# Designed miniproteins, single chains: the designs that were tried, part 31

Each design is a single chain, and the fold is of that chain. pLDDT is the mean over its residues in the fold that is shown.

## One batch from the design tools (miniprotein)

Design m1120
Fold by ESMFold2-Fast:
Structure m1120 (fold): chain A 56 residues (1-56)
Amino acid sequence: DVEERIRELAEKYDLSEEQREEVVRLALGWYEGLKLPDSMLEPLVDMAAYVVKTYG
């Protein structure tokens, strides 16, 4: 399950539960919208976490 994998990858960041859910939504949305391969999941989650911490 891609959503579960994104959630697991987000655990390495010091995020609140609300921020983690936002990271999952952003990363999953980008992954599905752009039809990205699984090899891009980790950098995608890194980007989503950066966005949520900086602008969320």
Scores: mean pLDDT 80

Design m1121
Fold by ESMFold2-Fast:
Structure m1121 (fold): chain A 67 residues (1-67)
Amino acid sequence: AEAWNNLGVVYANLGQLKEALACYLSAIELKPNFAVAWNNLGVLLANNNQLEKAIACYEEAIRLKPN
């Protein structure tokens, strides 16, 4: 799960949005309680003006790991 998340971060930084999305979804599929992957997916969506979807991802990350 962590390797998929880290790969997603690299793709996101390169602007490869479809590849980053696929990696984060793979991380979440392997570990649905992976708050870091949910948070990173939220950041990806927010940076691409998908704000409503980003909010949903951030809310799930907070639910899994409230700080």
Scores: mean pLDDT 81

Design m1122
Fold by ESMFold2-Fast:
Structure m1122 (fold): chain A 63 residues (1-63)
Amino acid sequence: SMDIQVGEDYYQKGLEYAAQGKYDEAVEAFNKAEEIYEANGDMEGLFRVAVAVLELAVDIVFP
């Protein structure tokens, strides 16, 4: 079953990886969170992931 708590876990892992500069792992974690939030219709979770991915992209381009 797709549990919203699993989406939150992946979202948190994405943030932790991003903070460590592990960008590939961060993107993979955010993608999994997005899949789970989308499957559950969690619009707030989807928005949160979108913002995190945008911030990650800015950090990569403008370090």
Scores: mean pLDDT 82

Design m1123
Fold by ESMFold2-Fast:
Structure m1123 (fold): chain A 60 residues (1-60)
Amino acid sequence: KIEELKKKINELSKKLTDLVRQLREAMAAGDEEAVAEYQKKIQEVSKEIVKLMNEIRKRL
């Protein structure tokens, strides 16, 4: 139920935090390839979080 969705959101949120940190480091280093890579990963994780949040909203 909602509990399982919350657990997944928490895991994805931790992953997102790590990716944002890595993105900042890549930006500071001027590594365009790494920046693009982390931006895509952040977008994917954010998309999954939004999907799960919508799933919870639909059940409320």
Scores: mean pLDDT 82

Design m1124
Fold by ESMFold2-Fast:
Structure m1124 (fold): chain A 95 residues (1-95)
Amino acid sequence: SPLAEAIVGAVKLAAAAEGVTLTPEELAQVRALAELFVEAMERINEAIAAGDEEAVRAEVLELVDRFAELTGMSEEETAAARELLLRSLDRYLAR
């Protein structure tokens, strides 16, 4: 995906600004995360366009679960991330 490649490029530049060089393995993980975010954003935008708030919530939660799987987050960290994002989404949708 061109968008995922742009995200990988931006992350490499941000890391370099902090004096960090990412390993090939770290770059592969960044790429997997970038592809996940691009696909999730497409599905979230489709749900928003349809006015389907439940689908928006489901896609946001799926993104958190897939992010946790790729990054090795604990169940406790994943639950905290789900709660934070749902609270933020509910606040946004209430406007």
Scores: mean pLDDT 79

Design m1125
Fold by ESMFold2-Fast:
Structure m1125 (fold): chain A 60 residues (1-60)
Amino acid sequence: MIEITLELKNLLAAIGAALAAIGLDPEAKVRVEGNTVTIEFPDNERGRAAAEDLLRNHAE
């Protein structure tokens, strides 16, 4: 399991990151708490690619 925790600028940015994660892998598990998003991708090729894409585009 690939777990990513992102601290974003506000709740809308956190929701955006959560939606992006689900868009990259519909089986992703996401938790939004304020401006913090915890995302779990499957430990497989698709999950790894989704995690890398999310980190490139939503790590701020």
Scores: mean pLDDT 76

Design m1126
Fold by ESMFold2-Fast:
Structure m1126 (fold): chain A 87 residues (1-87)
Amino acid sequence: NVADEVTREIIRILLQKLSGISEAEAEKVIDKLLEDGMSLSDILEYVKRYALKKNKPDLAEIAEQSKQALEEGDVSRLVELREKLLK
């Protein structure tokens, strides 16, 4: 599922920017949260709240917009949001 793959990449990049962790450590966090029964939408809500606690409102906004795009199946919007994170 392309939407899930792009969303997973968005979450990974957000976790790296918020925590300063490696790509491998961010992937481990995502895998653990999925194993614990969280959906990608749940993980985006968690990341949004974490970004707000870290005083990173721009990253919180990207997490919220990604959650909306994922719930709507808007793959084009997810790709645009990933590009904003990679600049």
Scores: mean pLDDT 89

Design m1127
Fold by ESMFold2-Fast:
Structure m1127 (fold): chain A 55 residues (1-55)
Amino acid sequence: SREELREEIRRVLRGLGWSEEEAEAAVDTLERTFSDEDVRETLRGLRELLAEREA
């Protein structure tokens, strides 16, 4: 769902070291600016960045 997508992005950004406030602002901007499909694609890129940083 859209809510699950938002939570997942926030979680990944927090994993990358972003503050809760920064992550919430980023999620709000993405949701307002992009379609669910574009947001899903952005989440894939963020997950890849997190995986690379944790490896």
Scores: mean pLDDT 77

Design m1128
Fold by ESMFold2-Fast:
Structure m1128 (fold): chain A 58 residues (1-58)
Amino acid sequence: GKLYKALKDIVSDDPRYLTLKKGDIVEVLEEINDYFVRARNLNTGEEGIILKEYLEEL
């Protein structure tokens, strides 16, 4: 999939949502809707849901 960079630190108590640190590289796996994607954090190996606005396309 396309590679993106996390624009800020994101922490969630919901295990469906992806935890990110600013600068983490993520691969978008699927677009869920206009606001959310399913992505993999390549630094941690975790997959989850994240808001597209938190990501910068590389």
Scores: mean pLDDT 85

Design m1129
Fold by ESMFold2-Fast:
Structure m1129 (fold): chain A 61 residues (1-61)
Amino acid sequence: SALEEELERALEEIERLLREGNEQGALQIAMDTLARLEARGDLEAAAEFVERLTKRSRELR
């Protein structure tokens, strides 16, 4: 789905930026994505995004 593709693209971009040491860039993508999901009322998608981001952050350490 378009939503799943959006979440996957955002998470992959965040992960790429973190690997490059661009922590500010990663945070900006995360905040922009979350704000966009919340603004359109997709609270379930916002929660899913936060859960997936948290899981990936644990894996990167």
Scores: mean pLDDT 82

Design m1130
Fold by ESMFold2-Fast:
Structure m1130 (fold): chain A 70 residues (1-70)
Amino acid sequence: SYLEELERAALRAYLAAVEATGDAEAAKSAIEPIARQGAAELERAPTDEEKRRILEETKRRLAEVQAALA
C-alpha cells in the first residue's frame, strides 16, 4: 500500500536523522510534519496516479530533510 511505503520511508529517514544528529526529538520534529502531510494528501487523493505522485514527492522531501540534518 502507498501508506505502508510512506511509513517505511519516514521510519528510515527518522532513523538516519537520529544517527546523524544524536537527537531523537530533533529528528522527530523534522520528519514527522512531512510524513503527516504526505499521509493526509494520500488520504485525500482520488486516483492511484495522484497517490504515486504524492508518495514520490513525500520521499523527495524526506530525503532533502535527511541530507540537511547530516
Scores: mean pLDDT 85

Design m1131
Fold by ESMFold2-Fast:
Structure m1131 (fold): chain A 61 residues (1-61)
Amino acid sequence: SKIEELKKEIKKLNEEIDKLDEELKNTSDPEEQEKIREKLREKAIRLTALSIRLIGEELDS
């Protein structure tokens, strides 16, 4: 189902975000920290888009 597929993608993105959060905690260089934060922002945008799609699919069901 499309809902199950979206939930799977959201779960994968949350796992990737958790990994980047751990990398950020283990990084002391401000330039490297900013690069990780940029990656986190990109994944947060994707997570938001998928969450909106999931809500739409659940409302249409």
Scores: mean pLDDT 85

Design m1132
Fold by ESMFold2-Fast:
Structure m1132 (fold): chain A 104 residues (1-104)
Amino acid sequence: AVTVTQSPASVTVAEGGSATINATASSNVNNQINWYQQKPGEPMKLIASNGQTQSGLDRFSASGSGTNFSLTISNLKKEDTATYYAQATATTPTWGQGTKLTVV
């Protein structure tokens, strides 16, 4: 199985700023990374899959291929406060440990 490592563990940014969350896979996964948003008490929401951002999430941008991946969120809103998870899907699905984003 591929191991996914995320950085940073946590980040705090002001409204209107931008945040970049990184994920590194232990081996080449091509573009097979999903990004999820999880808020306390809510189910996980798919943000991007295989480099394609879901409809209506224009402030979110997923990039990368091979082993290095990023999710960038621009023009941050307080509702973006969540833990963001990368998931590799090339073989056995494997989750990163999460990055906690706080918008102040």
Scores: mean pLDDT 87

Design m1133
Fold by ESMFold2-Fast:
Structure m1133 (fold): chain A 88 residues (1-88)
Amino acid sequence: ENDAEYYFNKGKELFKEGKYLEAIEQYKKAIELDPNYAEAYYYLGEALYKLELYGLAIRAYEEALKLDPDYEKAKENLKKAKEKLKEL
């Protein structure tokens, strides 16, 4: 596996354990190594959403959609994050 995929998979494991801040750091490393990693941006958004950092989650989902415009999960979760931000 390449280094970006290694950090991405480590982030997913940490996310599953509820370690969202640690997961974010691993997803950022994956993105640093592969800036076109749409799935890493999506999971970065998921971890930010779990921490209720909705503005940052929106940005991460928008980057995933910029890289993959047909990313349905990113479209759905972008909408959810925007709804959460309106409730504030």
Scores: mean pLDDT 88

Design m1134
Fold by ESMFold2-Fast:
Structure m1134 (fold): chain A 66 residues (1-66)
Amino acid sequence: MREVEEEYRRLVEEGRREAEEAWKVSPEAGAEALARYLGEASRLRPEVTPEMLALVTQALDQAAAS
């Protein structure tokens, strides 16, 4: 459990940073990077609720000025 929690935390921190950096290049690249890390985070922590994922996706859509 601790291993998964630590990996999840690291993945979220690094994934968010990479998504934000990619976002500066283009909204498309940012969305792709975020989708990739969200998929990995969900795989490591199946308990992550759909509500949390929807909230993050919504924030991403707003940031992309869609």
Scores: mean pLDDT 63

Design m1135
Fold by ESMFold2-Fast:
Structure m1135 (fold): chain A 94 residues (1-94)
Amino acid sequence: VKLTPEELAEQYYELADYLEETELDVPEELKNELVELLRKLGDLLKEGKYSEVLEVSQRILELILQLPEHLREPLLLFLTGKISAEEFIELLEK
């Protein structure tokens, strides 16, 4: 998905909002940290702080590796730009 930094930030905010409001079979602390980092990633993209975007993205990847496979694979597809936030939500609802 080729998005502008602002459009990409909106995708991260949409995913973070969904994860915050959704009951997941993961520790609450892990979910809350992931949500916070996704929002921070969106903020950094809007601010043009690209070096910090890379650092936050790396930390998100480390958290994703601790998730169950049914969450890990869709999140990796989203972060690599293979699916949208809407497509991610559809995958989790099936």
Scores: mean pLDDT 79

Design m1136
Fold by ESMFold2-Fast:
Structure m1136 (fold): chain A 80 residues (1-80)
Amino acid sequence: KAEELVKEAEELGKEAAKAAHAGDYEKAAELLREAAEKLREAADIYAAKGTPEDLAKAKELYEGAERAEKLAEKLEELAK
């Protein structure tokens, strides 16, 4: 489940990149917010496992979600 959520986030990120390259910043931002949500769900699953390796993976995924949200905010500003 956690790996599948990460894969879904990666696909959303690719679609966001395509939308941004096409100048559709509003759609790109929406896709990045969806990707961030999937990354947080995956991170919560890893965090619940509690091993040092899983906690490190959770941290990486939470950081990835924060970066995706920050990028979405910038793209939303450009879409105005």
Scores: mean pLDDT 85

Design m1137
Fold by ESMFold2-Fast:
Structure m1137 (fold): chain A 100 residues (1-100)
Amino acid sequence: MKQKLIEEAKEVVRKGVEEANKLIGQGDVEGAKKALRDAGEKAAELLEKAGDLKGAEEVRKKTEEALKSLDESLENKDDPIKQLQSSVDFTSAVSEMIRA
């Protein structure tokens, strides 16, 4: 039973990241941020129901890190190297969300 909630949380994060990447590709950064927040909150709720309080806290933290990376990408739009670095940081943050 506990494992099913953890797998549901992982799927919520994967779908949220996929939707966020799609929205970023369309230029809808605000929609992408909302998709990440909603996915992170839903995944954290599922992990809390599973009794994985540390996993829930980790997902929330990684969601905030992913949102920060998106903001940094926008600030560095005129610097291709800094944009690439922010994209790498974002990819790392969402990978950590999936692991939680």
Scores: mean pLDDT 72

Design m1138
Fold by ESMFold2-Fast:
Structure m1138 (fold): chain A 57 residues (1-57)
Amino acid sequence: EEEEKRKKKIEELEKQREEIYEAFYQAFLNIGFDEELAEKVAKAFTEIEIEVELKLK
């Protein structure tokens, strides 16, 4: 275990977070949410997904 490993894992998690956020953001836009509302809701759902991912580990 080294600092480099932790940083790489954090970067991978951040990339996954961004992809999850984009998926939710696009889904909410597709159902007619405006950009600001879609962003806020997508962020909330992304945080829930990330918490579930962390709990399952």
Scores: mean pLDDT 76

Design m1139
Fold by ESMFold2-Fast:
Structure m1139 (fold): chain A 62 residues (1-62)
Amino acid sequence: MTAELEVTVTVDGEEVTVTGEVEIEGDHATITLPDDSPAARAAAAKARAALEAAGFTVTVRF
């Protein structure tokens, strides 16, 4: 199941909302982000931590 992911992160003192996708298959989540910018990397780390806390294994793609 694929869902839109929106994560707000602070980069260089500014609030940035990053939009990506999460695909969930059983106990595994794949996060796909639009690029490998600092904002996207921060968003990936934040989303990964939340999904791992929920019991998922996580793969990140840029």
Scores: mean pLDDT 79

Design m1140
Fold by ESMFold2-Fast:
Structure m1140 (fold): chain A 86 residues (1-86)
Amino acid sequence: MTEEEKRRELDEEIRKSMIAEVDYAIAKVQGKNEEAEKWKKLRDEETRRAAQIARELGYDDVAKAAEESGGFGMIGALIEEELRKR
C-alpha cells in the first residue's frame, strides 16, 4: 500500500468512526439499545483501524488521540495537524 493509499484509508476510517459515533448517539436517544450496541462496536473497530494507520504514517498524535479520546479526539488532532501546515 502506498503512502497516498494509507492517507485515503485513514480519512475513510476516521469518517466511518465519526458516522458510527453519531448513529450510536441517535440509537441511544431513540431507546434502540441493540442498534446502539452494534454502532458502538463498529465505532471502536474503525477507531482502532484508524489509530493503526495513523501510526504507520507517523501521525503519532492522531493515534494517541484515538486511544485516549476515541473518534472525536482523533478528528481534533487531525484538524490541529492541518492548521500547523498553514
Scores: mean pLDDT 77

Design m1141
Fold by ESMFold2-Fast:
Structure m1141 (fold): chain A 61 residues (1-61)
Amino acid sequence: MREQIEREVEVALLTMAATIAEKQGDLESAARYYRRAAEIARQAGDEKTAEIHERKAEELE
């Protein structure tokens, strides 16, 4: 249970970093953050969030 919450927090932080990178025009870094967030979301069992982040990364590349 605790590990699940830690992964959710990590996904949130990576998503925030990706959004900041997008705002700064660093689309390459933003895509990398989204892909990492997707991977962690999958490890947490949240496939829906993982798919959303994977799609977002694809849009930026």
Scores: mean pLDDT 79

Design m1142
Fold by ESMFold2-Fast:
Structure m1142 (fold): chain A 76 residues (1-76)
Amino acid sequence: MGLSEKELEGEILLSLGRMYRAIGELYAKKGDYEAAIESYEKAIKLYEEAIKLGLKEAEEELREAKEKKKEVEAKK
């Protein structure tokens, strides 16, 4: 029992995506919308890669990151 190598890679990508999402939220709170958007875009790419590796739970986090990016883009 355990994750395959591919699933472990996906878990790492998901964790990195979560970190970039958190960084984006911090930049958005500080009013640095350009840095926030860049961080959310990095999170989105990482979540998309995690999904391709079989981590379906990343789909919800992908939707959330896209929504947060749109919110920040509306403030520019």
Scores: mean pLDDT 83

Design m1143
Fold by ESMFold2-Fast:
Structure m1143 (fold): chain A 90 residues (1-90)
Amino acid sequence: EKEQEIFLLALRGEFDKALELIESEKDNVEKQILYYYFLSLVAKIRGEEDKAKEFEKKAESLVTGPLSRSLKLDIKSIKTFFENLVGEKL
């Protein structure tokens, strides 16, 4: 499953491969936003601050209007999970 593959690649630090899979999901902008945001959080917890900001900017660049309620909740849920895991605000 593409989503699981992207998440596992990101967690392993294989960001280039994760990006290739995200770019192949070009027909679903909301999923790309979610995946870029996930990559940003993973890079942040890995101490890769520059990559975290790069992925955050990629997510921001795809926002052309208000985010759906479901996407906002997914982003908040993932962020809260990582914040609880590392014990700090991200």
Scores: mean pLDDT 78

Design m1144
Fold by ESMFold2-Fast:
Structure m1144 (fold): chain A 55 residues (1-55)
Amino acid sequence: SSLLDRLGEGAKRLLQAELGLSEEEIRDEAFVIRTIERESGKSGREILETLSSIP
């Protein structure tokens, strides 16, 4: 959860809503990464790193 821990609460909630994730699922970094990859066909890790770099 280190990448998810770097996300602001607003960004985390937006990601949760976009992906349809539960409160438990949004805390699982590996699950979030895999879900982004299934939905977008892009690297979930790179997307999370980009989001975590936003102030």
Scores: mean pLDDT 78

Design m1145
Fold by ESMFold2-Fast:
Structure m1145 (fold): chain A 100 residues (1-100)
Amino acid sequence: MTNAQIQSMINQIQSQPQFAAEQAAITTGTFGNRTGNGQIGLYDFYDILNYFRVADINNNGTITAAEAQGMPQWVINAFDQNGNGVITYSEVQAVMQQIS
């Protein structure tokens, strides 16, 4: 996925009332679970998108298992829906549709 696609998703997330509510509810939770509720919310998704923007070191538009090494395995599994070790734009959009 491109930086423009990531920015478009970020803009959509930040426009949601739930984003501001989840941002206010942030605890000392882990990456992907900032509210500590055990689920990826809108703010967690925002954090993950910013990570993807930085982690796509080779700028090929996908996040490999190696690029995602800093993420908890359960977060990787939530995005890598087909289990092929690569996170694609389509998989990221599917997660966005589930949480929005």
Scores: mean pLDDT 71

Design m1146
Fold by ESMFold2-Fast:
Structure m1146 (fold): chain A 63 residues (1-63)
Amino acid sequence: VMKELEELTKRAEQAYAKGDFETAAKLYGEASKLAKQAGYDELADIYEERKKFAQRLAEEQRR
């Protein structure tokens, strides 16, 4: 699980760095779900917040 979370967050960070906030939001969302399933509730909350932030940036780009 931790290795999968690391892969997802690394990909999310790469998408974020490219300005692909929609992909970053999707990947953080997947990481949040995986962390929640594994019982890492606090970590899941962190990724959920990062997902929402990336979603906000994606919406700003659409304007």
Scores: mean pLDDT 81

Design m1147
Fold by ESMFold2-Fast:
Structure m1147 (fold): chain A 94 residues (1-94)
Amino acid sequence: SHMERRERLREIVAELKKLQPEADKIVAELNEMRKKISQQEFDEYAEKILSELLEKNPLLAALVAERLRQQGYRFPLDREAIDKANEYIEEKLS
């Protein structure tokens, strides 16, 4: 029904609001680590974190990936994170 769809949308908005500070925290932690380890070690670690997030929380993975992209990073999982986040939203709205 119309009311059920509105409720699902409200839930998604609330979930995104909750995840924004988590994404900010993860990116801040990654930026601090970048200063202390080699570029190769950082790339491997960042991809591992994104891969783990992608399996557990696609919305959070997409938020982290987008922030890293805005900082100039490019990872193979960027597109997959966006696609899985969209899939999750569509399933939630169904």
Scores: mean pLDDT 78

Design m1148
Fold by ESMFold2-Fast:
Structure m1148 (fold): chain A 100 residues (1-100)
Amino acid sequence: SMSDIDSQIAQYVSQAQQAINNGDWQSFQSYLSNISSLWSQRYGLPQVDISNPQQVIDFMQQLNQRIMNDVNVSDNQSDNHGNFGIIGGYLAQHLIEQQR
């Protein structure tokens, strides 16, 4: 179910954030690969080549926009999706900062 995917994504996003905080890019890429696969299923986004930084940036920006749209459509749906959206947005911002 989509709720099961959301739970799995939240776990990987948490792990990816810890990897970024520790400067562990290798672990971050591993978690990002899993997030990319699950988020493609959740939001209908194309699968991303994690070895291509430009595709990763584009994916994270598209995902962040979709998360923001979900939050803006209904605050009352957002207990799980809102918290996830904040984490996803934070991850996307950090990835963009690392590349720019």
Scores: mean pLDDT 62

Design m1149
Fold by ESMFold2-Fast:
Structure m1149 (fold): chain A 55 residues (1-55)
Amino acid sequence: SMVDEIKALLDEALAKGKISQEAADKLLALVNEAHRAGDRRALATLKALVQSILA
């Protein structure tokens, strides 16, 4: 699922030191909220944001 893909990207960003634990926790909360709301656009935006952090 897109949620699992974003979680994997967040784990990679944390492992590489590209993001703080606090920021990752906040982003994960937004991902879970978007998923609960069925907001696919928000999920796509959050995925793009985490991908940009990894770049």
Scores: mean pLDDT 88

Design m1150
Fold by ESMFold2-Fast:
Structure m1150 (fold): chain A 63 residues (1-63)
Amino acid sequence: SVEEAERVFKEFPDSAVAHYGLGLAYLAAGDYEKAIEYFRKAVELNPDNPTAKALLKEAEAKA
């Protein structure tokens, strides 16, 4: 859930994985604008994540 992902993010706000998790939660909730925001930051923090890059493109296409 978004609430669970936000809890992880609160503990690890600089983590690429935590940003990616929030992006996934918002994408599943249909909040594409928020999903894009967190996936972009996840890719910035860890550019060697092809799944995050693919999901960012998907969220952008749906927004």
Scores: mean pLDDT 81

Design m1151
Fold by ESMFold2-Fast:
Structure m1151 (fold): chain A 58 residues (1-58)
Amino acid sequence: SAADLTIQGLRLASQGRYEEAREKFEEALRLDPDYEQAREFLAGVLERMGEHEEAARL
């Protein structure tokens, strides 16, 4: 589910594995494009990666 993928992404982000976390949050949004929590966490990970324009597009 989108929630399960979001939990996986959070776990990866806590380990500093930001690219893998990004993949999980993007997959969550593919399953549920309106899942606001996954969008917020994806924006946070993108900001940490320096992808400010990408984060702003969410």
Scores: mean pLDDT 85

Design m1152
Fold by ESMFold2-Fast:
Structure m1152 (fold): chain A 60 residues (1-60)
Amino acid sequence: VKELAESIKKVVENALADHKARGVDATEAYERVLKGIDEAEKEGITDHGEIARKIQEALA
């Protein structure tokens, strides 16, 4: 469970760094990440790969 949170944080940090490098607004990126995490929690997803996928989809 704690390993899952750690994996999510790394995905978020990498995504934010990539978006900043492309000149994307930081606020927008944060909102998308939060929506991805929220959706995963609402669906009861506990698999770290699926949660990471939801976050990446929200950022796409």
Scores: mean pLDDT 67

Design m1153
Fold by ESMFold2-Fast:
Structure m1153 (fold): chain A 60 residues (1-60)
Amino acid sequence: MEELARLLATLPPPVAAKAGGAIDEGLDGASPEELEERLIAAGVDEETARRIARLVEELK
């Protein structure tokens, strides 16, 4: 939880808002690959998108 919050705090506000929506979809059953792609499309860099997708999977 704390690590996910830290990663989101590093993102610009409009990117963080889109990332939040993608994370909600991830928690609702999207695959880690789908979540990573959505985060990248929202403007998150590949390394951060991968870390967020991994953390969301650990929360399921």
Scores: mean pLDDT 77

Design m1154
Fold by ESMFold2-Fast:
Structure m1154 (fold): chain A 80 residues (1-80)
Amino acid sequence: SLFEEIDKVIKEMTDLLKDVPDELVSTAIGLVLRAIGAQVDAELAVRRGDPNAEEIQRKALEEAKKQLDRLKALIQQAKQ
C-alpha cells in the first residue's frame, strides 16, 4: 500500500540519522518530522473519507521522498 511505502521512506530516514554529524542532528530530525507530517495528513484524509484520499497519499509519498533526498544531500555535503 502507499502507507507501507511512506513507512519505508520514513524508516530509511530514521536509519540514516545514525550517520548524521551531531551539529546537524536537529536539522535532520526536522526533515524526518516533515515526512511524518505528510503521512499524518494522508492518514487523516483516509479517516474522514476524503474522495481524493489516494491522491493525497501519493503526494504524501512524494513529499516524504523529497525530505529523504534532502537528508541524503545534507549528509553528503557534511562529508565534503
Scores: mean pLDDT 86

Design m1156
Fold by ESMFold2-Fast:
Structure m1156 (fold): chain A 73 residues (1-73)
Amino acid sequence: DAKAKIEQLVKEAFELIRQARQLIDQGKYDEARALLEEAWKKLDEAYDLAKKAGLEKYMIDTINKLIQQETKE
């Protein structure tokens, strides 16, 4: 299911970004960079799947939901 795979990849990318932020706070910049590069690759894969399946709106909606979860106080 392309929707499930897109959501999984986007969620995994956001989790890597969260972990990278913690590593930056610890001064572990090289480890943080590696996680951010992995997150970028997952987002690129999700974008490719979304484009091929005509699910670009679903991907944007998923990203917006996760951004709201990250920025909600």
Scores: mean pLDDT 83

Design m1157
Fold by ESMFold2-Fast:
Structure m1157 (fold): chain A 55 residues (1-55)
Amino acid sequence: SAADRIAALEAERDAVRARTARILAGTTDPAVRAQLEASLARHEAALDAEIARLA
């Protein structure tokens, strides 16, 4: 169902946020930190767009 797919995408978004936060906590290189934050922002935007499309 659409609701099940939205729930799965929301869980994926939360998991990506949590994993990226954990990696950032151990990352000291500012260029690597910036790349991780940019990657997270792109992933979140894509997931949020898909959630909005299904809602």
Scores: mean pLDDT 89

